# Designed miniproteins, single chains, continued (2), part 28

Each design is a single chain, and the fold is of that chain. pLDDT is the mean over its residues in the fold that is shown.

## One batch from the design tools (miniprotein)

Design m4939
Fold by ESMFold2-Fast:
Structure m4939 (fold): chain A 82 residues (1-82)
Amino acid sequence: SMEDIKQKKIEEARTRLEELRSEFLERNPDLSEEDREQIERVIERAIEALENSKPKSEKELDLLVGISIGVVEIHMAVLRST
């Protein structure tokens, strides 16, 4: 079902976001506790947005997943550049 497909893609997105976070933290060991917690909050908000989404198709779901991952990547990039 679409609900099962949605759950699977959310789990895959969570795994990828945790991998991105882990890699980012390894490359930036001097990050403050506040910055680390902010990354965690951004990831949780991205996942919540996906869980609360009502995609009309798998293509729309894939787009929403891509947007969610992109938001986290942009946040990490901004954090590195400031």
Scores: mean pLDDT 86

Design m4940
Fold by ESMFold2-Fast:
Structure m4940 (fold): chain A 100 residues (1-100)
Amino acid sequence: SMKEKAIKLLEEFYKEVLKILEEVKKENPDKSEEIEQLKKELERAKERAIEAIEEGNFDLAISILLGMAFELQSFFKSLGREDAAKRVSELAHKVLKELK
């Protein structure tokens, strides 16, 4: 179903973002606690977005996705990681394109 496809795309987005966060955490061990907190916030946001999709509320799911992407991009830019911010933006656009 379209809902199943949307959930899989969102789970793939989250998985790829976790890889980027793990990479950034290894490069910035002083930010380890902040990154672990961000991971917890992303897990909760993912769960809320999946619930929204299951309820047929794609607008809410898109809003949650964009909010997550914005927070991640801001965080990575604060560390001088413009490349990581760009990767998140590209991943979010990929999901957004499929949810329309």
Scores: mean pLDDT 86

Design m4941
Fold by ESMFold2-Fast:
Structure m4941 (fold): chain A 114 residues (1-114)
Amino acid sequence: SEKAERGAEKAREGARKAREGAESGDAKKAAEGAREAARGAGEADRAARESGTKEDMELSARGAEEAAREAREAARAAGEAGGREDISRASGGAVGASGSAQTAAHLAGGPPAI
């Protein structure tokens, strides 16, 4: 659970960095923020799976989704200014973070027993 919380905190820091990039129109900063957010979300998701606690999973999902949203907005606002690599990283980070959030939420709900 401690590792899951640390990962969620990294995701929040990445989201903040991406938001700052959006305000300054810095696509490169946004991309870097998204990459950090995705990494943090991945770490949180993995740790949450091992602990299996509902609370850790929900916290991880929320942080990952928020980071992904902010990173995507920052990349979009910056347009083509940062180049394809920077935009691709921001987009990939947003998708990855959102995916991790959805996965964590799904694990918290459990699979339907048939």
Scores: mean pLDDT 58

Design m4942
Fold by ESMFold2-Fast:
Structure m4942 (fold): chain A 76 residues (1-76)
Amino acid sequence: GSADLTDELEEKAKANPELQKETLELMEKLKKYMEENDVKTTGPKLQAKFLRLAPEQKDLATRKEALKKVVEELEK
């Protein structure tokens, strides 16, 4: 589920601490957006969008860019 994606990203960030901080900031921005924009409706939509943008990303930097794009699209 969505938790699995977060856990995988967290493990990759642990292996690359230089990107960990930036990834955490993006995750916090997403959580804040979901709280402000009614997570009841946004939650599944957010997960689906993230999966589309980062379904098979192995690289933490690529996944970070995917998260950034999700945030940008949700802010529209």
Scores: mean pLDDT 58

Design m4943
Fold by ESMFold2-Fast:
Structure m4943 (fold): chain A 58 residues (1-58)
Amino acid sequence: GMEENLRAAMATGTAFVEELRKVNPSTSSSAELIGDTLVGRILVDGEVIVRKIPLSEG
């Protein structure tokens, strides 16, 4: 369901941010739920990376 997809998306996003933080310790992130899509914004070395993760089951 949406909750399990949200948890999986958050876990994936956290892992990605942790990998970036290993090479750039100043890396920060935020996440926003827009409809059924989790929108992650990651700030690394002054650049913003936007990732959109759909939470629908199909």
Scores: mean pLDDT 76

Design m4944
Fold by ESMFold2-Fast:
Structure m4944 (fold): chain A 110 residues (1-110)
Amino acid sequence: SLLELEEKKKKDEHLKQADDLLDQSIKNIESAKTPEEAEQAAQQSLAKIDQLKQEALEKGDLEQAELYDRMGGLLKAHTDIIIKDLLEEAHKKGQKEKEKEEKELKEKLE
């Protein structure tokens, strides 16, 4: 039916907008140089996703609200990984460089 075709087009547009928002949000978080910057970028993106979720709920679009809820969960998971990686990289770089220099010195002198 014509109504089903119009609803499908609207759903496809919403999915594309959601994908674009998620991609931009991930890119913003990945551009962070510190855990604090990553958290700030994530908070800004999550606030936008929550706003879109609330707008969907207000309109009675439960499918769209669920999509934005899932996106928020995915973004949080990605942010946690990036923060963990940033913390581990900073710690490992400092520790490994010191241990590597000390080990090379010991192997050459002993």
Scores: mean pLDDT 80

Design m4945
Fold by ESMFold2-Fast:
Structure m4945 (fold): chain A 74 residues (1-74)
Amino acid sequence: MPSLEEIEAELERIREEIEAAESVEEVNKLMQRAEDLFRRYASQLDDAARARLAALMGEVGRVAREKIEEIKKK
């Protein structure tokens, strides 16, 4: 199992890729990757680590929504 730090680093990389994405399809694919990562490891983390990961996942979701709205305006 990867460490919490490794999981957080992977979500941060996904967030950066979302910010660089040029299509709604690409953003949705990256969000699916983030959700798959969260589902895979959330049950194996303690409550504090799970809360931290959920907060980071919320931030990734916010960036994805903002990026989709930006792309739709084009």
Scores: mean pLDDT 82

Design m4946
Fold by ESMFold2-Fast:
Structure m4946 (fold): chain A 94 residues (1-94)
Amino acid sequence: SKEKLEKAVELLEKTRALAEKLLETGDEADLKEIAAVINELARLTADDPELQGRIIALGADLQYAYKNNDKEALKKVIEQIKKLIEELREQIAA
C-alpha cells in the first residue's frame, strides 16, 4: 500500500541518518539502533520478498562495514539507502 511505502521511506530515512552518525562517531549504540530499525523494516515489507531481501542485505552490509572499520564500505551502504529511498518515493508519486 502507499501508506506502507511511506512508512518504509520514513524508516529508511532514519536508517540513513543513523548510518551517517555511525560514520562520524563509530558509536556501537547507533549500530544497535540501526539493527532495530532494519528489523522493523523487514517485518513491514514481509509481503514484498524482493524489497525485504534488499533491506536485510543493507543491514548485513552495515554490520560488515562496522565490524571491519571500513568507512568506504559504510559510505557505499549509505548511498544504497539513499537510492532505495528515491526509488520508493518515485513509486509513491506514481
Scores: mean pLDDT 88

Design m4947
Fold by ESMFold2-Fast:
Structure m4947 (fold): chain A 70 residues (1-70)
Amino acid sequence: ISDKEIGEAWYRLGLGLHKMGMPKASVVNFETAFKNGYKPDKKDLQLLGDSYKEAGDEKKAKKYYEKAKK
């Protein structure tokens, strides 16, 4: 199994937790996805900003919102 597939699986778990209203748990799974080589695409960046903001991580929320502008 490729690193990309492992990272994508963790990212999908994070998306599920976000939809369930569990932002702190979702960002932990997003961080695990990124450590496993997952790279968010442009349409994911706004959702990531929202998830980090809801989890209380304003620094990472700002990072993703800035990337989403481009």
Scores: mean pLDDT 79

Design m4948
Fold by ESMFold2-Fast:
Structure m4948 (fold): chain A 95 residues (1-95)
Amino acid sequence: TWPERFGKLADAIKEFIEKNKDKLTPEQLQLLRDFEITFRVFSKQDEVTAEFMARLLGLTEEVIDKILELIKNNKLDEFYELMRSILEQLEARRK
Protein backbone atom coordinates (compact mmCIF):
# COMPACT_ATOMS: atom_id res chain seq x y z
CA THR A 1 0.00 0.00 0.00
CA TRP A 2 1.06 3.64 -0.37
CA PRO A 3 1.23 4.23 3.43
CA GLU A 4 3.58 1.21 3.67
CA ARG A 5 5.78 2.59 0.85
CA PHE A 6 5.99 5.99 2.56
CA GLY A 7 6.85 4.32 5.90
CA LYS A 8 9.64 2.36 4.20
CA LEU A 9 10.95 5.57 2.58
CA ALA A 10 10.87 7.49 5.89
CA ASP A 11 12.73 4.67 7.69
CA ALA A 12 15.33 4.39 4.90
CA ILE A 13 15.95 8.16 4.82
CA LYS A 14 16.26 8.31 8.63
CA GLU A 15 18.85 5.48 8.61
CA PHE A 16 20.72 7.15 5.72
CA ILE A 17 20.90 10.47 7.61
CA GLU A 18 22.18 8.77 10.80
CA LYS A 19 24.82 6.86 8.77
CA ASN A 20 25.96 9.92 6.76
CA LYS A 21 25.41 12.86 9.17
CA ASP A 22 29.14 13.81 9.14
CA LYS A 23 29.18 13.90 5.29
CA LEU A 24 25.98 15.91 4.76
CA THR A 25 26.02 19.70 4.45
CA PRO A 26 23.45 21.61 6.57
CA GLU A 27 21.43 22.26 3.38
CA GLN A 28 21.47 18.56 2.37
CA LEU A 29 20.58 17.47 5.92
CA GLN A 30 17.61 19.87 6.05
CA LEU A 31 16.22 18.69 2.69
CA LEU A 32 16.49 14.99 3.60
CA ARG A 33 15.08 15.58 7.12
CA ASP A 34 12.10 17.44 5.61
CA PHE A 35 11.43 14.47 3.29
CA GLU A 36 11.78 11.99 6.21
CA ILE A 37 9.17 13.92 8.24
CA THR A 38 6.88 14.40 5.22
CA PHE A 39 6.94 10.70 4.24
CA ARG A 40 6.41 9.71 7.90
CA VAL A 41 3.25 11.86 7.98
CA PHE A 42 2.07 10.33 4.66
CA SER A 43 2.67 6.79 6.04
CA LYS A 44 -0.03 7.50 8.67
CA GLN A 45 -2.70 8.55 6.16
CA ASP A 46 -5.36 6.34 4.57
CA GLU A 47 -4.49 4.64 1.26
CA VAL A 48 -6.44 7.07 -0.96
CA THR A 49 -4.84 10.16 0.63
CA ALA A 50 -1.34 8.62 0.53
CA GLU A 51 -1.74 7.69 -3.18
CA PHE A 52 -2.89 11.26 -3.92
CA MET A 53 0.20 12.64 -2.15
CA ALA A 54 2.41 10.27 -4.18
CA ARG A 55 0.86 11.56 -7.44
CA LEU A 56 1.29 15.18 -6.26
CA LEU A 57 5.02 14.52 -5.65
CA GLY A 58 5.44 12.58 -8.93
CA LEU A 59 6.36 9.43 -7.00
CA THR A 60 5.85 6.18 -8.90
CA GLU A 61 6.81 2.71 -7.67
CA GLU A 62 9.82 2.94 -10.04
CA VAL A 63 10.98 6.25 -8.49
CA ILE A 64 10.57 4.82 -4.97
CA ASP A 65 12.58 1.71 -5.92
CA LYS A 66 15.33 3.99 -7.32
CA ILE A 67 15.40 6.06 -4.09
CA LEU A 68 15.67 2.89 -1.98
CA GLU A 69 18.41 1.49 -4.27
CA LEU A 70 20.49 4.68 -3.94
CA ILE A 71 20.06 4.65 -0.14
CA LYS A 72 20.98 0.93 0.08
CA ASN A 73 24.16 1.53 -1.97
CA ASN A 74 24.97 4.71 0.02
CA LYS A 75 25.06 6.84 -3.16
CA LEU A 76 24.90 10.18 -1.33
CA ASP A 77 25.29 12.59 -4.27
CA GLU A 78 22.87 10.74 -6.60
CA PHE A 79 20.31 10.31 -3.79
CA TYR A 80 20.46 14.01 -2.84
CA GLU A 81 20.21 15.09 -6.50
CA LEU A 82 17.13 12.87 -7.03
CA MET A 83 15.42 14.23 -3.88
CA ARG A 84 16.25 17.82 -4.86
CA SER A 85 14.79 17.20 -8.35
CA ILE A 86 11.53 15.91 -6.75
CA LEU A 87 11.28 19.10 -4.67
CA GLU A 88 12.06 21.33 -7.69
CA GLN A 89 9.37 19.59 -9.78
CA LEU A 90 6.84 20.04 -6.95
CA GLU A 91 7.73 23.75 -6.64
CA ALA A 92 7.36 24.22 -10.43
CA ARG A 93 3.86 22.64 -10.33
CA ARG A 94 2.75 24.82 -7.36
CA LYS A 95 3.16 27.97 -9.52
Scores: mean pLDDT 84

Design m4949
Fold by ESMFold2-Fast:
Formats: C-alpha cells, sequence, structure tokens
Structure m4949 (fold): chain A 100 residues (1-100)
C-alpha cells in the first residue's frame, strides 16, 4: 500500500515534469525549465530512495509553486495555461498522497 502510493506519486510527478518541460520549451524559457525539472527530478529521486522528509517536500512544493507562477506569467496561450494548472494540481496531489 505505502509502496504503491510512492509509485503513483512518482508517475504523477513524471507526467507533471513532461507537461511543464513541454510548455517551457515552447516558450523558450530554458533556465526556468531546467530549474523546475531539477526540483521535480530531485523529489522523485528522494521518493525512490525513501529519503524524502516532510521538510524536503514542503520546500520543494514552495519552490515549485513560485517557479510555476513565473512560468505561467509568460504563457501566451490559454491551453498552455491550462496545462501548467494541471501540472501544478498533479504535483499538489502527489504531495498530499505522500503526507497521508
Amino acid sequence: SREEVRRRAIEMLEIALEQVSSVAEKLGEEELRERIERLIRELIEKIRAGTLSDEDLERAERELEELLKELHKKVKDYRDGFVLLAASTTIWLAGRMLKR
């Protein structure tokens, strides 16, 4: 059960990573893309290693929220805005699953 929750959280984060990377690349926001991708990948690695603390999760969530807001401000298309909102929601849900 706990192992299954961790796998699902990782799958959700990998989906969010793909969604954010796609939008950031389309916008030419390479530095912002790299920063967000690094944070999500570090989070996934810590989940896989069983080393993710609540403090690590809370810090990553705060940093990701800030970076995703920065990326959203650069969005020119409503569809890309929806994709980023979906990614943000997915990251939040994964975080909630891990704290439960």
Scores: mean pLDDT 86

Design m4950
Fold by ESMFold2-Fast:
Structure m4950 (fold): chain A 73 residues (1-73)
Amino acid sequence: MTMDQAKKQFDQAVKDLTDSYIDSGDPDKAKKVSQKYKDKGKKATSVQQYQKIAFDAQVDSGMVKIVNGVNSM
């Protein structure tokens, strides 16, 4: 995976996670969680680090969707 692809996946994962919280009616949590992941991404210096952060965000997004009554594992 290229650095560009890793950053794109990271951005998409954070966007999906943020959207999930906003859809649940909690934009403050969406902003806080988004900032946490963006901070980790800002410190990432390799494709592998971006992939790990993106994967964590994707898993977190899936958990939010389950809690909101959407079964999306």
Scores: mean pLDDT 73

Design m4951
Fold by ESMFold2-Fast:
Structure m4951 (fold): chain A 97 residues (1-97)
Amino acid sequence: SMMKKEEEARKRIRLGLIQAMVYIALVEGEWVDDEASAEEIVERAERLAREHKDETMLKIAEELRRLIEEYGELPREEVLEARREAREVVEEYRRLE
């Protein structure tokens, strides 16, 4: 089903954005701008992954870019939800360290 593929792609994009935003926050110590698009988040994570030679994050960013190009950008509302989830993940990580 085409709808099931699109739903799965959207979930993968959301998870990838959460991973990218967590990575950016941990590496730069700052959150991405509230107006940042999914593409801008991907570009920033990809740039940082290349600078830090993080092969795992680079692969995540490259896959996320491909999914966005094929299935379209996540709506801004869903990006904001992913941001809130990423913020919670970073807070949990900082509590354990």
Scores: mean pLDDT 81

Design m4952
Fold by ESMFold2-Fast:
Structure m4952 (fold): chain A 63 residues (1-63)
Amino acid sequence: MAAGLAEAEARGQAHLPTVRVTSELMADTSLSLEEIEERLMTEGGMSPEAARQVALHIQAAHA
């Protein structure tokens, strides 16, 4: 298991889709918190914990 080395390399590419999805979700106020979490997990490749934290941040930004 080479998670430490692979993490740094994959992070530079994997988080680009995550950032893109996050920006799109920030612009779309029609989605529920649960839908935002699902999109971040399925399209952004986020863990459930990370998706929850980002979803809450997006929800707060819409207030």
Scores: mean pLDDT 68

Design m4953
Fold by ESMFold2-Fast:
Structure m4953 (fold): chain A 101 residues (1-101)
Amino acid sequence: MKKKLVIVLAKDGKLVGIKVVPYEKKEEALREVGIEAIEKGAVIAGSFILTEDGKITFLGGNDVTLGKEEGLEYVRKYLLEETGDEETAEEIVKFIEKLLE
């Protein structure tokens, strides 16, 4: 699996978008998502890296790499804390789990 960047967008306490890009294109993707967020009044609810060995790396000053199960649980908790959108958070977690295969 190639290293991927995942970016999740929220607006008005709802998860409204997800973008998955090759990590090598992270700068372009972050610029595009930043512009979209400003234009739509949305915010980046979370961003994390899917590693080549099927792990998840969280960025935020303290780069933490978790195994698949722990990483997916942390994504679920993080998205719930940021938005409270349980249904969309679970769908995002399932989508990411498939990307880690």
Scores: mean pLDDT 78

Design m4954
Fold by ESMFold2-Fast:
Structure m4954 (fold): chain A 55 residues (1-55)
Amino acid sequence: MITKTGVATVPAAAAEAFARAEERAVERDGGQVLSVEITPVGDQAVVTVTYALPA
């Protein structure tokens, strides 16, 4: 397994949907989502997804 972290800044209203789409993409690639963090920054949000992919 290889651990990776993805970070994106999205509109706050879209942050939850974006996080769910990233989790689904990781699962589709046979990976495991380790953590998801959504940090609000004004009208934007920083979405951080940490995941493990097969080696």
Scores: mean pLDDT 82

Design m4955
Fold by ESMFold2-Fast:
Structure m4955 (fold): chain A 61 residues (1-61)
Amino acid sequence: SRAAVAEAERARLVEAMRGRSEAERGALGKQTYDRLVTELGFSEAEAFAVVAAAEMELLEA
């Protein structure tokens, strides 16, 4: 489902960002956002929510 794809992409982004610098996390977030919008058919709001959720999880850890 679309929700399952979003959750998988969020989880993957969290793992990719773990232990990275602020600049590297920013680049990974942008890359994931762009892919979700351009390749996976997500809206900008949906893609932003996935990236924001990944960033929030890293801040709460």
Scores: mean pLDDT 84

Design m4956
Fold by ESMFold2-Fast:
Structure m4956 (fold): chain A 72 residues (1-72)
Amino acid sequence: NLAEQALESARGFIELGEKYFQQGNYGSALFYYDQAIFSAQTLKISFPELRDEAEELLKRAEENREKVLKAS
C-alpha cells in the first residue's frame, strides 16, 4: 500500500532526526526533520484519508526542528 509506505517513510525521517539529535549531529538532525516536514506535507495532499496522521507528524517534526535550533 503506497499510503502506508509513505506514512512509514515520514515516520522514519523523524526517527533519524531524533537519532542524530541525540548524537549532537545538529546538521543531520535538521536535514531529516526537513525531509519529514516535506514528506508529511506531501502526504496530506496525496492521501487526504491520512490527514490527521500527517498533521501529527508535521507538528512533531516542526517542534523537534525548533528544539535542534535552540540547542545549536
Scores: mean pLDDT 86

Design m4957
Fold by ESMFold2-Fast:
Structure m4957 (fold): chain A 94 residues (1-94)
Amino acid sequence: MEEEKREKEREEFLKEHIRELAEEAARQGEELRRLLEEMKKKGVKIPEEVEKKMEELVELGERLREALERGAPDEELAELLEQALKVQAEGYKL
């Protein structure tokens, strides 16, 4: 029951700030892509599970940037943000 209240509060926050959060997530994805490319170029050993999660976040960041550029509706931006948050949360468990 308390979890449902927190979920609704999170949804309301996302609805109010969706475009700002989408811009920030897209920017972070672009930065992560650059860091991943630099690490691979310098021969830094990245664990397979970590690399997979980083690549998933980069892909979602690129999708958010594309959606923002074409003026996608807030609902689409919210869906992409929820996917990014889920992948990030899974990364913290590794």
Scores: mean pLDDT 76

Design m4958
Fold by ESMFold2-Fast:
Structure m4958 (fold): chain A 120 residues (1-120)
Amino acid sequence: SEHARVAEELIEELREAAREAERLIEEDAEKGGKLFVEAARRVAARAAEAGLSPEEVGRLLAAFVEQARELMAKAKEVAEKLTPEEGEKLLKIVKEAIAEAAQALSDGAAEALARYAAAA
């Protein structure tokens, strides 16, 4: 279906953004975090506009959680190689970026579900 195609494209966009964010964490964690948040906002807006079904929203949210976990795992690996102070700062930056991205995606998911329900 068209909705399934859109969901697949959005999941791929999140995966690509997560990979780039993971690469950037070692060089510029704030830039990596910002890139991940901006990608989540774009994905959220497109999901809302498409009026994705509950099943497709569920798939998108599951993909987000998997990518956020991978990003956090990479941040922890990098933090272990830094001083305790720099490691704590890096983990805080990544945690805050994940929280902001999750909020954006949650807002978009709620709007998508509302549009889907109204379309009956």
Scores: mean pLDDT 89

Design m4959
Fold by ESMFold2-Fast:
Structure m4959 (fold): chain A 71 residues (1-71)
Amino acid sequence: SSMAQLEKDFKELLERIEELYRRAREEGATPLQLAEQEAFLRMEMTVKRLSKEQREELLERIRRYREELLA
């Protein structure tokens, strides 16, 4: 993909991650529901062929939000 497309895909996934954990915090989510959504997001990262750095940033964001949610 072009650099512009990779940046767009990265931002879209970042927004989806932020929305997932915001809604989980506000509405609650079961461990199973959260695991299913996390698995789907990881699949999307693979399909979008993001750079290593972009993938690492998104995965780190997931880990941080998940830790905060489960505390």
Scores: mean pLDDT 82

Design m4960
Fold by ESMFold2-Fast:
Structure m4960 (fold): chain A 100 residues (1-100)
Amino acid sequence: KKPVSAKDKAYEEFLKALTDCSTPDATFEKHAAAVFDILDVAKTGKLELPKLLAVAGGLRALTKLPDAPRILHKAADGNVLTKAGFVNALLEIRKRICAK
């Protein structure tokens, strides 16, 4: 009944790194980048913010930070979020989680 999925596995690894405050930032960045690659279906190296906000609702629930979509929006250059911007936004979210 539980499916085995490479995408699901990547999400699971990302969530483990996000909730484990002892995980080095470099390791977390690798997991965040893998999630970006899953979301970047068009392989353009960027995500359109409106499409990302639908997913960010789930990320917000998983990060336990209600403003996670806002942080992602702030990291976006206009309507586009680059891989670096996405990773940096998630690092900011994780840093806030680990502070409290």
Scores: mean pLDDT 69

Design m4961
Fold by ESMFold2-Fast:
Structure m4961 (fold): chain A 120 residues (1-120)
Amino acid sequence: MEDALKEVLKQVEKLLEEAEELFEKGDIEGAANLIYKAVLGLKKMLELMIEKNYKPSKEQIEKLKELLKRLVKLFQKMLKEAEIPKEVEKEIKEELLETLRLFEELTGEDLSDLREEVEK
């Protein structure tokens, strides 16, 4: 579990960096696709941790929270500065909200501020 979580966190961070680069270059479709993949990767890992009753460390919780915050901020920046298909926007919003709720279930942390940002 710990090694699997470490690899997923590394992959999500890489996808975020690549999404940020694609967005700055004007590849909105590519950036949105990478955000979607990053969100699904975190969602699956959170579901697995809940299923296995894995208790993440404080450091792992802070890293997960930071990546979720970065994903929400990048997605909202894209919605503000670029036009994305409504279907893509809806799918990313739904998966982000589910992922945030899973994090709250796993950790007991309150992410209502991030959920509100996604729901805008």
Scores: mean pLDDT 86

Design m4962
Fold by ESMFold2-Fast:
Order: structure tokens, then C-alpha cells, then sequence
Structure m4962 (fold): chain A 76 residues (1-76)
């Protein structure tokens, strides 16, 4: 259910802290599937920001993406 997933993501984005929003923004250019690309658009629309607007250096971005990948893999 695509609409339900998008509504859940919108609620999460509105309630999550700014650092967590940054992680989602950093994932937007990595979207490969149609669903992921649609989620990426929603993240950008709700936050009003893009991955380029995240106030982090390239090195900080790479470190955050690495930690996020590790956390996702541990929960799966």
C-alpha cells in the first residue's frame, strides 16, 4: 500500500529530530527503485531541503552513511 507507506513516512519526518531528517536527506540521491525515488521526493518536500543543504562535510556524510548502514544491518 503505497499511499499508506507515504503517509507513515510523512508523519515520521514531521516528528523525527533534525539529525535523523539529515540521514534521510543523505539517502535521497541513493534511491534506485521507483518507490525509493518517490520516498526521496517526499523527504525533500516535507523537510524543504535537499542532500546538498545538509550542513555536513563530505567526510561527515560518509561517516553517517556508514553508521546508518551498520545500524540497519544490525536490526535486520
Amino acid sequence: DKEEKMKELEKLLKTMPEPVQYMYLLLTPLAKTEEQKEMAKLVIEITGKTAEDVPLSREEIEELLRKLEEEILKKL
Scores: mean pLDDT 71

Design m4963
Fold by ESMFold2-Fast:
Structure m4963 (fold): chain A 108 residues (1-108)
Amino acid sequence: MPKTVLERVRRALEAFQKEVEKLYEQGKVSQEAYDHVQAAVQAAREFLALYEQNAPAKELQAKYDAFLTHLNEFFKLFKPSQEMKAKLDQVAGDLHALLTVQKLVDEQ
């Protein structure tokens, strides 16, 4: 089921980026918060690209950690809706599941 998870994460990231871009254009999100969102989305996209290239789990871990770091900084600057938080929790869970699979491959 990795292909379905990859497609789900990509769609969730695109939806999240578009939602925050709209909030930024409305002056509801600061530039600092928006920069963290762009960095988090970029880290998650790089994670997916590395996963498809069967890159070492260590490289995936670095992108996962970067995603969580920037997402946590965003949440300090902006109070997310319950819907936004639930979608981002799903993205984090999906990335962690893919990382866990790759760790098992690297241990063989």
Scores: mean pLDDT 87

Design m4964
Fold by ESMFold2-Fast:
Structure m4964 (fold): chain A 55 residues (1-55)
Amino acid sequence: AAERAARERKRFQELDEKMKNLTVEEAGKLADIYQRALEAERAGNEKLAEYYWKQ
C-alpha cells in the first residue's frame, strides 16, 4: 500500500518532467495515456497501470 502510493507519485512527477521535453502532439498523447494509468491505479488495477506507465 505505502509502496504503491510512493511509486505512483514518483512516476507521476517523472512523467511530468518528460512531458516538458516532448512535442505538443506527443505530450498530448502521453497525458492521455497516463490519465488512463492513474484511473487504473485508482481502480486497483496495478498491472494495467504499470502497462501504461512503461509506455
Scores: mean pLDDT 73

Design m4965
Fold by ESMFold2-Fast:
Structure m4965 (fold): chain A 65 residues (1-65)
Amino acid sequence: SAREKAERLLELLGQGHSAAEIARELGLSVNKVHAAVEALWAHRKTRPPGPVDESDVEAVAAALA
């Protein structure tokens, strides 16, 4: 599901994996991973700074749908 892919993307991103590595792992295009990462950064600018939360998962999942 998009949510499971979003959770895995956030895990891999947190481990320092590149967009190309994440795309390979999840069976996505690099462009889809870039769109998801851009959505995450845009979302994180609108909320108080802090650790990864449920709203980050939702933002990434929406970009991957």
Scores: mean pLDDT 82

Design m4966
Fold by ESMFold2-Fast:
Structure m4966 (fold): chain A 80 residues (1-80)
Amino acid sequence: MSDEYLEELRKYLKLAAEGVKGSMAKAVGLMIRILSTGDRRSISEALRIFGDYYEQEAKRTGDQSLLERSQRLRRRADAL
């Protein structure tokens, strides 16, 4: 169950990086669903996937706030 959500999360974040409308909203919805499972392993992995997305977007755009968001997500993942 959670592994399928993680693969869907990767898919929608890739589409969001490509500029596909609605993909970020779908990714956020999947994250909320993963959080609601209470599965620390899946939550940790989902936070890292979002962190990776924001790090790549920060590199592409030069937006330091996205890099800070990436770092916060990684710290939350490590705390689980």
Scores: mean pLDDT 83

Design m4967
Fold by ESMFold2-Fast:
Structure m4967 (fold): chain A 76 residues (1-76)
Amino acid sequence: SLAEFFREKAEKLLAENPDDLLAQAEAYFAYAGAAYLEGDREKAKEYMRKAYELLSQVAEDPEAVLKAGEELVERL
């Protein structure tokens, strides 16, 4: 399934790049997608928030990234 595809992608990203913040953010975006497809809206929101929090740590404008994340979570 598409949810399994996203989960496998997330697990592979974390396994291959455990100390890479950008890879971790990408993994949590994939986990959020898997949760959303499985109908777990609460878990999808939690993973999305974590992905944007990680992304903000490597972003040139952390506040803009966090605001974009909040706007997306409200739509889930």
Scores: mean pLDDT 86

Design m4968
Fold by ESMFold2-Fast:
Structure m4968 (fold): chain A 104 residues (1-104)
Amino acid sequence: SMLELLAKEVESIIDTAKKIIEMVENNEDEYKILLLHIALGGGALVALRLAEKNPEVPEEVIELARKIVEIIVEADKTKDYKSAMEKVLELAKKLLEKIRELLE
C-alpha cells in the first residue's frame, strides 16, 4: 500500500538522520556528510509526495512531512547539520507514529 511505502520512507529518514548526527559527532569528512544529507533531502521529498497523493493521509501528517523538507533545505544553506537532524528526528518519529496509527 502507499501508506506502507510512506512508513518505510520515513523509517529510512530516521536512520539517515541518526547516521548524519553520528558522522558530525565523530568529525567525519564534511563532503560525506553533504552527500548523505542530499540523499536524505531526496527521501524527504518522496515521503512528502507519497503523503500528498494518498487521500487517507490527513493534512496534519502532510504538514509534518513538509516541515521535515523545510528543515533539510535550511540545513543545506546553514550547514548546521546536527541541530537540523535532531529536529528532523523528532518530527520524523511523530510522523511515523501517525502513519502507523493510519495502518491500524
Scores: mean pLDDT 89

Design m4969
Fold by ESMFold2-Fast:
Structure m4969 (fold): chain A 113 residues (1-113)
Amino acid sequence: SMELVEETRRLLVNMAKFIIEGDLSEEKRKKIEEILIKMLEEIVKKLEEADPELGKEARKEVEKFKEALKNKDLDAAEESIDKLVELAEKAGLTEETLEIVKKAAKEINKIAE
C-alpha cells in the first residue's frame, strides 16, 4: 500500500538524517552505520531472490547511498532511498522491507540513547 511505502521511506530518511546531522560519537556512528549497512544488504538479497534485475539496481542504489552518507549529502541519500523503496514496491516486497527497516530502526534507537 502507499501507506507502507511512505512509512518505509520516512524510517529510512530518519536514519540517514540521524547519521548525517546527528551529534554522535564516532563509536556510536560506526555501530549505527553497521546496522544500516546490514539492513540494506538484507533488502538487496531479498530483491535479488525475487528479481535479479531489480536486485542489481538496488545494489547500485545502496552504493550511492553509502557514498551519500560518507559525503554527508542528505539530498543524495534521500534520492537513493526513494529508488530503493520503489524497487521494493515493484518486487511486491513492501511489507517485508518495512519489517526489516523497523527492526533496524529499533536497534539504532537503542544505540542512540
Scores: mean pLDDT 86

Design m4970
Fold by ESMFold2-Fast:
Structure m4970 (fold): chain A 86 residues (1-86)
Amino acid sequence: AREAIEEDGRRLLAAFPAHLETVERARAEEDPSRAAALLTAAEISAVAMEFTAEQAEKAGNLELARRLREAARELREAIRRAREAL
């Protein structure tokens, strides 16, 4: 339903700052396996944002889709930079 998609999208956007913090924790993590696990968790969140953006667009909520795609792009860029630093 449209309302469920909008709620999922809002929840993902609200959690976005915490996912960026997870990426920063990965950058500071001394154990490479723990750093990799943190980055994988952040990547799963980026995938969820992308999937929910697709659903929001199909439901006609173009603004929510745009915001989710922007958040996913920013999160993926943060993950990429963190992986380069490891």
Scores: mean pLDDT 87

Design m4971
Fold by ESMFold2-Fast:
Structure m4971 (fold): chain A 101 residues (1-101)
Amino acid sequence: MVTVTIRIIGYSETQPVVIEVKGYKYPVKISDVSPLATEATVNVEIEKTPAILEIYKNGKLEDKLEITEKAKEISFSLKPGETLEIYLDGKLIVEAKAVLK
C-alpha cells in the first residue's frame, strides 16, 4: 500500500484556501492542519511491482516514479490555484486542487 499525501503550501491564515480532492477507486482522507482543510491522504493498493506512478501538475507531467515496494510514503505540494493529477499504470487515481475561497 502506497500512502500519498497532498499538501497546500504558500497559503496565509487570512486567505482561505481549501484542498479539494477526488479519488478514483481509492478512499480519500482529508486532514485539517489549521482552520482550513489543507492536507489530503490517499491510500493506494499496489497489487504488482513495479508499478508506474505519473504526476501531472497544472496539466504538465512533473514526475514519473517507479514503485518497486508495496509499502511507500510519497508527498506532493500545491500552491493556491494549482492542480494535481496522479496516474497509476496509466489510470487516473487522484485529482486534487488548491482552491481559493
Scores: mean pLDDT 71

